Designed miniproteins, single chains, continued (2). Designs and how they scored, part 41

Each design is a single chain, and the fold is of that chain. pLDDT is the mean over its residues in the fold that is shown.

## One batch from the design tools (miniprotein)

Design m5398
Fold by ESMFold2-Fast:
Structure m5398 (fold): chain A 98 residues (1-98)
Amino acid sequence: APKVLIIAVHDGSPASILKAIELAQNNPNPTYGLALDARWSDEEIARRVREAIERYKPDVAIIVHDDSPLARRAAEVAREVLEEAGVEVKGEIVVPAA
């Protein structure tokens, strides 16, 4: 079964984290979670994603974020790092902001 990394992009709001937990609980594959603060620099976001890839060796990823510009930017940085590492982004889920 593929190893799944679920990335929750948050700004302190619980919505993306709660959605990521729901996805993890309903996923039959080995699943790992990573929370990213959308207020972090692009460098910090990229570093955290690389560390998760090294630690978990995921085959696929799902990115959960709200529709804010800040969360979209952070999700884009995360996607770029995942794709560069050969991790397939299977889905991107947008939750309501706040």
Scores: mean pLDDT 85

Design m5399
Fold by ESMFold2-Fast:
Structure m5399 (fold): chain A 81 residues (1-81)
Amino acid sequence: SAEIEALLAELRAAVEARDVEAAARAGWRLKQLLGPDIYEPVVAALTPVVGEERARAIATAILTSTSLEELKERLRPLLLG
């Protein structure tokens, strides 16, 4: 859907910008819309910019976090460290 494509683009832009808050918001919204079906689209969108290993780590953090705040903390080392 257009909303999912826009959120994937927002997530990619936030990851490229190292914007933890924007990445967490986009990823959290994707999880709310697609649940576990976010994993492969997120990995595909992020692999060209951060590599497959980090893309999988980000997708896993989005999928398995239980709050937006937990997601922010888990994304921080993946985007900034």
Scores: mean pLDDT 89

Design m5400
Fold by ESMFold2-Fast:
Structure m5400 (fold): chain A 79 residues (1-79)
Amino acid sequence: SRMKLAIEVEAIDVLARMQKVVLEKQGKLTPELQKIYDEIEALADKAMEMIKNGAPDAEVEKTLEEIKKKMKEFQKMVK
């Protein structure tokens, strides 16, 4: 459902923001980590705009999969 997709996008966006804040406070937010975080934020904004504009659920799901890939990359770089 559209509402479920919006909730999933928001959940990943919140998790990414929390991790970014923790890294920033620890002095571990590198330019590479900032770049991936910015890419996650841009994709989340795009997904939410698609939902607002009535884009097909399949297209929103594709963008959500890209967000999930970037989130995994972000988490791997933190390690």
Scores: mean pLDDT 86

Design m5401
Fold by ESMFold2-Fast:
Structure m5401 (fold): chain A 71 residues (1-71)
Amino acid sequence: LEDEVLDAIARENPEAAEHYRKGIEAARQGDVESALEHTDKAMDLLDTDPRAREAFLRASRRAMEAGFEPL
């Protein structure tokens, strides 16, 4: 699911995807400061790129809905 979100961002804005990935990697290593810097930069890039932001929101929404059982 995290990989699907990264792929969705990368298709529209590779720079935003790279910063988002580095943020996740830094967080995994316990480097909170680097994680925040990279995620903040990724979010700033998404705010200026409507297509990348739309792709991110769609992928994130699908991830949140993954546990919902079909009617």
Scores: mean pLDDT 74

Design m5402
Fold by ESMFold2-Fast:
Structure m5402 (fold): chain A 59 residues (1-59)
Amino acid sequence: SDAELRAAMQRVADAIEEKGAVSPEERRALLAEELGVDSISAQEEQQLLQLLAGEQLIL
């Protein structure tokens, strides 16, 4: 659900920030794992990153 997706995206954002800069491929792999899918398109990745950035700014 939306709450579960938001929590998964938040965990990915935290992992990325803690690790520092990661490759786009690694970002996609992390997002796919947390969302429970095998792969994510570049366009889908951009939309997810925008949502994560918005949540981080609100926090």
Scores: mean pLDDT 67

Design m5403
Fold by ESMFold2-Fast:
Structure m5403 (fold): chain A 79 residues (1-79)
Amino acid sequence: MRMSTEELLATLDLSEEQRERLREASRRYGIPEHYLAGGLLLWQQLGRRPALRDIARATGVPEERVEALTEALAEILGL
């Protein structure tokens, strides 16, 4: 991904609590922060929860990993 993790997080306008949840989710799920930030950006751009195939296509993550990524995104957003 061309954008840095910090650039993605700045674009997302996340609260400090959401940023901390993102770091914790990255550790718990074993998913790099930049993939979580990218998934959150996609969610924000769509204005709705992305479909698993939308995330897989946008990120290049296999569908089995996308399930864990989607769960982590919901946790970060408090959903």
Scores: mean pLDDT 72

Design m5404
Fold by ESMFold2-Fast:
Structure m5404 (fold): chain A 113 residues (1-113)
Amino acid sequence: KVLLVVSDSFPKYVIDKLEKALKEAGIDIVKVKRTSEEVTENDVKNADKILGIGGRETLKKAEEIAKKFNKPFIGVLVGSGSALPFILAASLNDKEGWKKLAELIKNTESGII
């Protein structure tokens, strides 16, 4: 189970598609939070990991949340020079890309993918 942290710059429809794609790929998302939203203890209570998806500032915020609540942090850096730019840039409907990303999220204890 993960708490998903996303950029405030992501439109709602992108966040909705992202959450749906991750859930369809087998990631159990407890809650989605934007970087501007406060994350409370109740928000993280049922999450095993904090998952940040976005640019450097999003990943920094997700890591700070993970540290504050003593949870593992998984970061997916997106943008120019990202390890997985094809996931968000190429197509939100890329089922194979989402499946591979979900496997990395499940199999990584902590760190940036």
Scores: mean pLDDT 73

Design m5405
Fold by ESMFold2-Fast:
Structure m5405 (fold): chain A 93 residues (1-93)
Amino acid sequence: TLVDKIDDLMDRLADMVNEIDSLLPKMTPELRRKAIHIQSELGLQMIYLSITKKNYNQGKISDDEVEKELKTAEAKLEENEQKIEEIKKELEK
């Protein structure tokens, strides 16, 4: 269902936040600032998806609107996954 897709994205976002948290103690101050910025973006995405889920369950938005928001959220998630990968590579140096 569309609700299951929202929940799956929220779980993936939470996993990314937890991954960053586990790496924070190993980071330089500059990498830590980048990581905290990413966490802020992930947190905002989770809030936005929570609002979308609530509105969808209340019949306030259409299936087409939810699918459009999910596509946008997936693209942003992939962008942030790439940023986390860059941080991980920097930590391997």
Scores: mean pLDDT 86

Design m5406
Fold by ESMFold2-Fast:
Structure m5406 (fold): chain A 100 residues (1-100)
Amino acid sequence: SLEEALEKAEEYLKKIKSKDATAEDVFNFRESLLVLLTEGDEESRKKALELIEEFANSKTVSTEAKILILKSILEELKKDPRALPEDIEFIEEIIKKLEK
């Protein structure tokens, strides 16, 4: 399931970057990242954080949409005791940079 979650996160990010993503695709991107960050090993978590950084740096996604999606991921991680504080801090720093 972790390999499937990673493949799905990569597929949905590609759709989001191409502006072909539906609301369901965005939801599935978020859910795939949450699986990697809560159930994943060190490599899976690192790949999820790399995908989050790629999403945040995307030229085709509005800053407002990036902030909303990343905040939704952050809220779910903060509720999950399996989420690592360092991963939460990483995402918080990305959001702060986007908000200026």
Scores: mean pLDDT 88

Design m5407
Fold by ESMFold2-Fast:
Structure m5407 (fold): chain A 90 residues (1-90)
Amino acid sequence: SLEEAEELFEEAKRLFEEGRYEEALPLFEKAHSIYLAALGPDHVRVGEMLEAIARVLEALGRHEEAAPLFERAARIKRTGSRAPPPEVVV
């Protein structure tokens, strides 16, 4: 759910701020998966998740994996949709 994705994102940000990068990464990836499924690949929220994942990878020294994610996130954030979440979730 979007609520679960938001909770995961907030926890992952806290872990990142604490330098706990290996613990933050799977939470950002799970949040990304939920937002992607709910909002689609071109939504600004998905771009924010890709940027967060890229920052974690950069902090872990995984520069080759981070670079294309930063580029994709920048494109999505520049041109991406801000479509509202679904009005009816049953």
Scores: mean pLDDT 80

Design m5408
Fold by ESMFold2-Fast:
Structure m5408 (fold): chain A 68 residues (1-68)
Amino acid sequence: SPLEEAVVEFLRVYDELMARGDAATRAEVEALRARVIAALEHGSDAETLATVREALARLRGLLAAVDA
């Protein structure tokens, strides 16, 4: 499903950032993870998918900054 695919990709990028990021990056990544968990617990499937995609886009931006 699109939601499962987005969650799997989020966890992949999350793991990479937690391994490679500094303390500030890890704190932002944990805040994004908390938003995804809240959406999974309380949101509709559509709202959760949108939240995961938004969080994933931010994670990818953080990863690009680490690689710069």
Scores: mean pLDDT 85

Design m5409
Fold by ESMFold2-Fast:
Structure m5409 (fold): chain A 55 residues (1-55)
Amino acid sequence: MEPLVVLDGSDAELVAAAKALLAEAKERLQTQPRSVITRELHERLLELQEEAAKR
């Protein structure tokens, strides 16, 4: 599985990908239940944070 193919390179790309993900999640929150989106977003953010912290 390759959920974050855009994350290839420097920290700048990691930040850009995270920001884009947050923007998309915010838009989806307008149409989808907040609970579901919040959990999905939290999971994605946690994964990104762990990767960034380990690097």
Scores: mean pLDDT 65

Design m5410
Fold by ESMFold2-Fast:
Structure m5410 (fold): chain A 79 residues (1-79)
Amino acid sequence: MEEKLAEEIKKDPSKELEAIRKHAELLALKGGATPEEAKRVGELGLEAAKAYLAGDFETAEKLMEEARKLILEAAEKAA
């Protein structure tokens, strides 16, 4: 059945969405991304979370794929 966490996020998603954005950005930075690349990863993570909460799972998955690709490319450049 539905998780209470998902229900709580739907009531007031703004702070949780911001936390998701910052977490994705921080992971990209730790992986060797530039601040600009990390910001883009954060924005993709935020938009993916918004799409998921809206029930647009196809868009959410596509945005998450783009974020993963950017993280991998940034890590390769940093090596």
Scores: mean pLDDT 75

Design m5411
Fold by ESMFold2-Fast:
Structure m5411 (fold): chain A 70 residues (1-70)
Amino acid sequence: MEEYYKFGERLGKAIVETPDPELREALARLAVGVMKAIGATAEEMRAVAEGISKYDEESAKIVLEAAEEL
């Protein structure tokens, strides 16, 4: 779980530094696609969302909602 949380923190920081809101959303959705492709669990995706939430609540919500779909 630590690695997923740390990944979420790094991703969230990159997202918040992105000035375009649509590109921020696209980055969050791309991260979801990658996590699903590598077989990440709902719990691991929630850890990533928790890390992202330190920087951008909207992007964290995208990842969290994707975890609920699993």
Scores: mean pLDDT 82

Design m5412
Fold by ESMFold2-Fast:
Structure m5412 (fold): chain A 100 residues (1-100)
Amino acid sequence: VEEKVLKVAEEYRASSEELKEIYEEAKERAFKAETEEEIKKLVEEILKELEPEAKKAEELAKKGLEEGKKLGEEVRKKAVAAGVGIYEGIKERKEKLEKE
């Protein structure tokens, strides 16, 4: 995850309740993940949850509807919040495993 993405998601976490919940849930799930396969599964589950909204946004955008662009932006914000949460959770788990 790029530093620019982290800064954007930090701002979203502070300003939006829904994005904050997505961030905190993803972070907790990633922190509790015992294997890299569990992290991969978590990423796949998040992408699958966002897939219907992303497809709908693309279809609406192809029809020239402004709603498609707005929905696409909302999907991107949710994906960023979840991605930062996963990154932070992995980081905290690594730090915990290095502490005895």
Scores: mean pLDDT 71

Design m5413
Fold by ESMFold2-Fast:
Structure m5413 (fold): chain A 70 residues (1-70)
Amino acid sequence: GKSAGEYAEQAAKAASEGRLDKLEALGGINLMEAASVSEIGDDYAGQAVLLGSQGRLEEAKHAATMAPEK
């Protein structure tokens, strides 16, 4: 799959341009929807998207690496 850095970079780019379709393709929106169904507070993917949109790519990458584990 994609590296965490690539995921965060693409998510940041899509978010800053308002391209929700790209966020959905990266799993950001779908992961958020799936997480909302579950009672698990696993919003690392959402945090990665948010941090990426703020230009915090290193923090976004770190958050993304935690999402697949939890």
Scores: mean pLDDT 52

Design m5414
Fold by ESMFold2-Fast:
Structure m5414 (fold): chain A 85 residues (1-85)
Amino acid sequence: SKEELKEQFRRQAEGAKEQTRILGEKAGKEELAEEAIKAIEEFEKYYIKALESEGKEKEEYLKKAKEAGEKADKLIRELAEAAKK
Protein backbone atom coordinates (compact mmCIF):
# COMPACT_ATOMS: atom_id res chain seq x y z
CA SER A 1 0.00 0.00 0.00
CA LYS A 2 1.01 3.66 -0.36
CA GLU A 3 0.95 4.08 3.44
CA GLU A 4 3.29 1.10 3.95
CA LEU A 5 5.69 2.41 1.26
CA LYS A 6 5.68 5.88 2.89
CA GLU A 7 6.37 4.42 6.35
CA GLN A 8 9.22 2.25 5.00
CA PHE A 9 10.74 5.26 3.23
CA ARG A 10 10.45 7.47 6.34
CA ARG A 11 12.30 4.81 8.38
CA GLN A 12 15.06 4.63 5.75
CA ALA A 13 15.35 8.44 5.69
CA GLU A 14 15.62 8.58 9.51
CA GLY A 15 18.38 5.96 9.39
CA ALA A 16 20.25 7.94 6.72
CA LYS A 17 20.00 11.14 8.81
CA GLU A 18 21.34 9.32 11.90
CA GLN A 19 24.29 7.88 9.95
CA THR A 20 24.98 11.33 8.47
CA ARG A 21 25.10 12.88 11.98
CA ILE A 22 27.61 10.21 13.06
CA LEU A 23 29.76 10.89 9.97
CA GLY A 24 29.66 14.63 10.70
CA GLU A 25 30.85 14.02 14.27
CA LYS A 26 33.69 11.72 13.12
CA ALA A 27 34.77 14.18 10.40
CA GLY A 28 34.50 17.25 12.67
CA LYS A 29 32.15 18.75 10.05
CA GLU A 30 28.80 18.98 11.82
CA GLU A 31 27.63 21.99 9.74
CA LEU A 32 28.20 20.01 6.50
CA ALA A 33 26.29 17.10 8.08
CA GLU A 34 23.38 19.48 8.84
CA GLU A 35 23.32 20.55 5.15
CA ALA A 36 23.27 16.88 4.09
CA ILE A 37 20.43 16.16 6.56
CA LYS A 38 18.41 19.06 5.09
CA ALA A 39 18.94 17.58 1.61
CA ILE A 40 17.78 14.15 2.89
CA GLU A 41 14.67 15.86 4.35
CA GLU A 42 13.92 17.59 1.00
CA PHE A 43 14.36 14.23 -0.78
CA GLU A 44 11.95 12.58 1.69
CA LYS A 45 9.42 15.43 1.33
CA TYR A 46 9.31 15.34 -2.49
CA TYR A 47 9.45 11.55 -2.77
CA ILE A 48 6.45 11.19 -0.41
CA LYS A 49 4.59 13.84 -2.46
CA ALA A 50 5.43 11.90 -5.63
CA LEU A 51 3.95 8.71 -4.11
CA GLU A 52 0.71 10.65 -3.43
CA SER A 53 0.58 12.17 -6.95
CA GLU A 54 -0.08 11.01 -10.52
CA GLY A 55 0.93 12.05 -14.04
CA LYS A 56 2.73 15.39 -14.55
CA GLU A 57 2.64 16.36 -10.84
CA LYS A 58 4.33 13.05 -9.93
CA GLU A 59 7.04 13.68 -12.56
CA GLU A 60 7.69 17.18 -11.14
CA TYR A 61 8.01 15.87 -7.56
CA LEU A 62 10.28 13.02 -8.71
CA LYS A 63 12.53 15.60 -10.45
CA LYS A 64 12.75 17.65 -7.23
CA ALA A 65 13.41 14.47 -5.22
CA LYS A 66 16.22 13.51 -7.65
CA GLU A 67 17.84 16.97 -7.32
CA ALA A 68 17.67 16.81 -3.48
CA GLY A 69 18.95 13.21 -3.51
CA GLU A 70 21.92 14.13 -5.71
CA LYS A 71 22.79 17.00 -3.35
CA ALA A 72 22.54 14.68 -0.32
CA ASP A 73 24.74 12.07 -2.05
CA LYS A 74 27.48 14.63 -2.84
CA LEU A 75 27.51 16.02 0.73
CA ILE A 76 27.49 12.54 2.32
CA ARG A 77 30.39 11.52 0.03
CA GLU A 78 32.37 14.60 1.19
CA LEU A 79 31.64 13.69 4.85
CA ALA A 80 32.65 10.04 4.31
CA GLU A 81 35.97 11.07 2.72
CA ALA A 82 36.70 13.51 5.59
CA ALA A 83 35.81 10.81 8.17
CA LYS A 84 38.35 8.28 6.72
CA LYS A 85 41.20 9.97 8.63
Scores: mean pLDDT 87

Design m5415
Fold by ESMFold2-Fast:
Structure m5415 (fold): chain A 74 residues (1-74)
Amino acid sequence: MALTPAQRREMRARIAQMVADEQARRGSIAREDLVERAARDLGISRATASRLVDELIAEGVLLEDAAGNLTLAA
């Protein structure tokens, strides 16, 4: 099922919040851990979760380091 723009916006906001929470606790979150958590918690496929993470990186909301760790850009 393709996500609607409203669903995509809501899911991206929830994923960004997951990164914020882990960054506050541990400094960053590994991409694979975020994708697995988002897929589980949002009830979507890992492929869909990975695409939403890529969208957040492309929009400048998330930064990915050379080791695959994610943080908020601001």
Scores: mean pLDDT 83

Design m5416
Fold by ESMFold2-Fast:
Structure m5416 (fold): chain A 71 residues (1-71)
Amino acid sequence: MLAEVARELLELLAKAHPDPEVQEAIRKTIENTPEEKLRKMVEDMMESKGFESPEELLEAARQALFDEPPK
């Protein structure tokens, strides 16, 4: 489900961020953002970046986040 992919994507962002306060803010965003908005976020990113599946988007984000060195 697209909303689950969006949640997983945001969890990767939280995990990759060095600031615990930012991690907490992202966690709260996941909890407070309705599934409809999460689904739209994934759908919009897939369309904008030309991904065929949400799984491809998730893998691409995972690689991008781990390729960037922490500040």
Scores: mean pLDDT 73

Design m5417
Fold by ESMFold2-Fast:
Structure m5417 (fold): chain A 72 residues (1-72)
Amino acid sequence: SDEALALLEKAAEAATTERAREGALRAKQYLMDGDGPSASRALAEALAAAGNEEAAKLLQQAGDVGHRDGVV
């Protein structure tokens, strides 16, 4: 999903913690590789590590879009 990839990139840019930024970038890489289960786990880890509401919102939106598109 191009929309989920774009949201994960925006989440990484908005993230105020290293763990949330790295998690968002890992989730993006796993989606590009077609590994939905690993992307879903990386997204959950990034969301749990989110230090700001903007990054958390973008991560949640990426998960919702990815689930809608059947890629997470």
Scores: mean pLDDT 86

Design m5418
Fold by ESMFold2-Fast:
Structure m5418 (fold): chain A 87 residues (1-87)
Amino acid sequence: MIEKIIEDGWPMALKIARDYFEELVKKLNSVEKTIKIISDLGKQLLKESEKLIKEKGVTTESLSLYLLGKALLETVEEEKKKKEELE
């Protein structure tokens, strides 16, 4: 069941992360600043997820924060790689 929640939730988390990254790039007019902000946010969400897991165990809330945090960090790594390949 957890595997199915991760499998179904991961594509949605990635879409949210990628859409948020794109909108923030437009707003800040800077890929570099966006990478910094999204990286910091992703790390913060993972830390909050770990805290919730320690206090209450694995829940939908802690799992959602974990997936979104991971998706934000994955999006940052994908964008760094794209920038290196296009320059």
Scores: mean pLDDT 79

Design m5419
Fold by ESMFold2-Fast:
Structure m5419 (fold): chain A 87 residues (1-87)
Amino acid sequence: MAAELEKLKKHIEEQKEKIIEELRRRGVSDEIIKKAEELLDLLYEVQLKAAASGDNSAVPEEERKKLREMQEELAKMLEEEEREKAE
């Protein structure tokens, strides 16, 4: 169990770093990158808490609502930025 959680945490850290690096490479704005980092941090923290507890009761409804809001906001920002770069 501990080894699996450690592997999951490492995978999450690597995935987050790759996503942020890819966004920087694509010339996405620092504002969007910061938003993506915040979203990924919260999303993975929620996933780790749920995995450690063995149930979803460890994930507060408030955190789930915040994740949804952040995902929607980030998606809109990325769409606008991508559209601007596509010119």
Scores: mean pLDDT 72

Design m5420
Fold by ESMFold2-Fast:
Structure m5420 (fold): chain A 118 residues (1-118)
Amino acid sequence: AFDLSGLPEKAREQVLELARRTGLDSVELTGIAESEEGISAYLLRASAAGAVFQLILIFDKDANFLGGVVLGEEGGGQAENWGRLDLPGGEVRAELLDDTRVLVTTEDGIELTLTLVP
C-alpha cells in the first residue's frame, strides 16, 4: 500500500516511480522537514520482500528530486546506507543525532532534521 497524500503531486509521482523501479511493496510518509530555502525532506517507511526500512528523500521547492538515503532495516540503523536501494539524484548525507533524530545535509550544505518513527 502507498500512503503519500502528504507529498506534492510531482514529488508523489517521483516516489511512486522509484517504488515501481526498486520493487517496493509499500511506502508511507512518516515525517516532513522543510528549510527556509524551500528544500523538503520526506521520511518514508518502506517495505520490500518482507524487510521494513526507512527512506529519506530530498526535493527542492519546485519538487525536483535532489537525492536520498536508505537507513538500516526496521526503523533506522546505519546513516548513508546506499547499498540496499539504488536511489537516483545528487549527493545527500545522513547522520544519526540520537535514537529519534537524523540530520540530513544536501550537497549545497542545507541541513534538515527529521524525527524517526519506530
Scores: mean pLDDT 70

Design m5421
Fold by ESMFold2-Fast:
Structure m5421 (fold): chain A 76 residues (1-76)
Amino acid sequence: VTLGVPDSIVESLKKLGHNVTKVDSVEEIPADTTLLITYNVDYDQLALKIPELTNLKSLVTTDKNVPKEVFEAFRK
């Protein structure tokens, strides 16, 4: 699942065998997501959403100042 990422990157991820869906908001992220790629999102809302994503294996963020709370929520 991608949020804020260009369509060309979404297509590349699908070809790599990932269940990739482009969403426009944190609330739209499916609970069965295994890979989440984000750019320029509300990280406070994302940190609250991550515990619902029980199948999440990888979180990729390209922003400079991602809160530690996001990565802590992902690990536990």
Scores: mean pLDDT 68

Design m5422
Fold by ESMFold2-Fast:
Structure m5422 (fold): chain A 58 residues (1-58)
Amino acid sequence: MEDIEKFIERVLKTFGTTIEELAKKLKSDAEIRATAEFLSRMTGEDKEKIEEVLKKYK
């Protein structure tokens, strides 16, 4: 869903990064899951959907 991607991108911008840059820095599935969990707690969005977004930009 583009709405989730746009929301996550705005959140990451406050931390000085983008989805693409963050995804490139994540080296393992465990790191992707941990990052999705963190963003899920921060945004209230579904962890699995955030994980899918991060994997899409890998």
Scores: mean pLDDT 77

Design m5423
Fold by ESMFold2-Fast:
Structure m5423 (fold): chain A 109 residues (1-109)
Amino acid sequence: SLKEKVRELLEKEGITVPDEVLDAVIEYFEKNFDKMKVDEEKAQKYLDLMQSPGGLEKLAKELGISVEGLRTLLDVASAYAKVKNIDFRSPKFIQFVIDLAKEHKDLLK
């Protein structure tokens, strides 16, 4: 299954994540990704923030989640992108990750 492929990829990197986070990433993608409108400028702003010094802490605070929750989400999203052969740094995929974080704040505390 898709979930098993993502988990195997994470386990090869020594990363263990809760099933509920994996399920949230997969389900949100399947339900929303195709119909998602892209704000390329906003997505680029988030990508730049994630790559800046202290950017993950700033982004986690802006999204109302923990830094550890954000790191877990980024690990799962990166593995999922590899399994689906999607560019993790594409504007649409970055927007997907941010929208998912906003929808599932309670899983990312």
Scores: mean pLDDT 85

Design m5424
Fold by ESMFold2-Fast:
Structure m5424 (fold): chain A 55 residues (1-55)
Amino acid sequence: MDALIAHQRATIQQLQAEIQQLKAQPPTVRNQLLIGLFQITIGSLELVIKRIEER
């Protein structure tokens, strides 16, 4: 389970880095949608980690 948590945390960090790169780009509709999608994905992964850690 620890290995799975580590992988999910690494994915969250990668998505956060991508969000920062998108924020550095012009504020296009596409970039705003991608930022929103990545934020939702991070939230979903955080829920998965929480379920694993609390179990």
Scores: mean pLDDT 79

Design m5425
Fold by ESMFold2-Fast:
Formats: C-alpha cells, sequence, structure tokens
Structure m5425 (fold): chain A 101 residues (1-101)
C-alpha cells in the first residue's frame, strides 16, 4: 500500500529529520484522503443514496450518510473535520454491510 511505502521511506531516514518527515507524510496522506472526500460530486452522493435504498438500508441511516457527505463538501477547507467525517461515513457503511449479510 502507499502508506506502507511511505513508512518504509521514513524508516530509512533515521536522523532528526525523520520526525519531521513522519509528520509531513501523515499530513499529506490525510490531505489526500480529505481532498478525495471534499471533491465528491453531488451526483455521486445521489447515486450512493439510491444504491443504499436498493439494498434495503433504513432511511434514517441513508439520511445520516447523505448529511455527512454534504457536510464534508461544505467543509472542504477544514482538513481535520473532513478526516473525521470520512471515518464516520466509512464506519457506518461497514456496519450496514455487516448487518445486511
Amino acid sequence: SELEELLEKLEKKRKEESEKLAREIAKKLIESYLKSLGVLEEEEIKKLVEELKKEGVPEEKIKEIEKLLKEARENKDDGFKLFELKKKIDKILEEIEKEKK
């Protein structure tokens, strides 16, 4: 994975600079993840909602996910908030999949 490759690069730099590099790598990974969430188009959100409806997911859970996705798009400039929102969305989706089957 990309994370594993970046961590291997960090391990090779065992000097005082390694701490700074670790923080920079972590920030870049988070920013990439957050940008991905923040760039999610309205059409993609609608498609996800329709898919969840077809799977018989409760309307309450669907609305919760939709709200989180919309909130992420509105808070595109808040990197920390986007990370938290993405984590919440992924966890809800995972729980729905496990409970479904």
Scores: mean pLDDT 66

Design m5426
Fold by ESMFold2-Fast:
Structure m5426 (fold): chain A 107 residues (1-107)
Amino acid sequence: MKSFEEILAEAETLSPLDAVRYLMDETLARAVALSRDPSPENVALFIRLIDELERRFSTVQPISPETRANLELAKREVETHGGPSIEALLALSKAAEDVYRALLEAE
């Protein structure tokens, strides 16, 4: 699996919109991977990815309150349980749908 530093390095080579798409894809992959390896390091990586995704997405377009709430819920659930809960995965799925729709509309 890629480190946070490797993910950031790849994102820096992309356009702002493509970087957001890439970070969303990586965040989804890491949420699923946490079910296999719920280590503190992987939990910290997931949280850092959510924070970076939210930061970058907000600079390219306004984030809806619902999308922000779903990202924060996914982060909180992973922090609380040390891995992905069903609530975290459902919240992240909703946020991903909103992010991908917004990126498609921006093109």
Scores: mean pLDDT 82

Design m5427
Fold by ESMFold2-Fast:
Structure m5427 (fold): chain A 83 residues (1-83)
Amino acid sequence: STDQQQRQQQSQVNLQRSQQYRDRLRDLVLNNPNSDLDELRRLSGLSSRHALTSASLGGDRYRLLSQRIIQDTSNILNQRIQT
C-alpha cells in the first residue's frame, strides 16, 4: 500500500540521519579533544531519536539496525565522558 511505502521511505531516511549524527559524534570524539560535551550529547540524542523513529516506522530489520546505532552512539559518547 502507499502508506506502507511511505513508512518504509521515512524509516530509511531516519536511519540514514541517525547514522550521519552517529558518524559526526564519532568524528568529534576521536579527532577533537576540546569538543563541547553538550554538542556531543545533542548529536547522540539526535542519532537516537532518528533511530527510534526509523524503528517505529519500519519492520524487524530497521529495529535491529536502530538498536545497533543507539548502542554505538552510547558507547562513543561514554568514551568521552569517562575520559
Scores: mean pLDDT 86

Design m5428
Fold by ESMFold2-Fast:
Structure m5428 (fold): chain A 99 residues (1-99)
Amino acid sequence: MKKEKKYKLTPELKALARVLGFDKDEITYEELKELVRKYIEHLRELFGKDRIFDPEDPDVIDLSAFPELKELTGKDRFRLDQVDELAEKLIEKYAEEVE
């Protein structure tokens, strides 16, 4: 198999990853997407839908309660089905490509 590109996590992204049980200094794009999905599921479990999710659309999360996510996404609200876009922004802002 061809080796996947790896990205080195910045301290900020590494701190987020550790909360989710991920303790590596380097991550692939697919591992980062899985990390983001796991984080979103963790938020659903921890806070419940009524606090951080739009009551009219359960796939929309209000990021006002999560300033770190608001900074990472550049949005006040985002859809959970846009996980790939969130992963791309996280790589661009907080990860360095390593070979």
Scores: mean pLDDT 65

Design m5429
Fold by ESMFold2-Fast:
Structure m5429 (fold): chain A 76 residues (1-76)
Amino acid sequence: SLKEGVEKAVPIAKRIAEATDKEEIRSLLQELEKYFLPLMLVKDIDPEAKKVYDEVMRILETLPPEKREMILEALP
């Protein structure tokens, strides 16, 4: 649901930023996708959804290159 996305997406993104285990990163990425997709669909019409979407994107975009490489390696 959208309310769960608003509540869960930012904490999950922060956990991805802190995680060092590839299996944990993979699990967190799958969970983030479930909550982030509804936010993407409504961010242009819902100010709360846009705020959460922007914060998640800020977290992911500011990850160091080595962390982005770990995320790519964790994807199937």
Scores: mean pLDDT 77

Design m5430
Fold by ESMFold2-Fast:
Structure m5430 (fold): chain A 64 residues (1-64)
Amino acid sequence: MINELEQQLGDALTAGDVDKARALLEELVTAMKKAGYSEKQIAAREARWRGAIALTEKNLKERA
């Protein structure tokens, strides 16, 4: 379920697990394709989550 994958992705980012978040994003993209989302919708969602991953990674570096 797409909502479940997005929840798991958010949880991974909250835990600081950037590698897991990247893997979950690939699963989310695959699930969206199977669910019939347009390439535009998939790209927009992917861009938002990539931004969140990048911000989380930056924050982890600043606190390390």
Scores: mean pLDDT 82

Design m5431
Fold by ESMFold2-Fast:
Structure m5431 (fold): chain A 78 residues (1-78)
Amino acid sequence: SADLEAAVAAIEAGDFATAAAHLARVTRPVKELSPEARQAELALAWALSQRDAAAALTHLGRLAKELGLPVPEIPAVA
């Protein structure tokens, strides 16, 4: 989704507040998150609070999969 792609770009730019806003727009319309999606969302929120871009991108990819959304292109971390 456009919000997931924008969240990845914001994380890459170090703008974790903007990333959090875009991610809220992805989860807000979901009536009920699965336990797995909720765990990914909480892990992502924690990574964003710690300004950990690599962890945030990892948990964002997991959240997208659990929501059945296309996973945006995430750079391979060497």
Scores: mean pLDDT 78

Design m5432
Fold by ESMFold2-Fast:
Structure m5432 (fold): chain A 78 residues (1-78)
Amino acid sequence: MKPIRVRLPDGSVKEFESIDEALKFLLDVLTDELGFSVERAIGIVLRILGELIDNGYDPEFAERLLNEALAEAAEEVA
């Protein structure tokens, strides 16, 4: 299966073998690196989960959605 690639705010890229691992990492980045509250970060992750369920957990869609969400979050705290 194609790994999920997530681009970090520092420009580095991490690869994950599953969508669930990428979602957990996104939650950690939102709280630890970007300073979002746990409540706000969970809200973002739950929104992503809902869209992933609606799209049948497609890895290509997940990779795009995760990278878009992280880029938007990074811009919000800049």
Scores: mean pLDDT 80

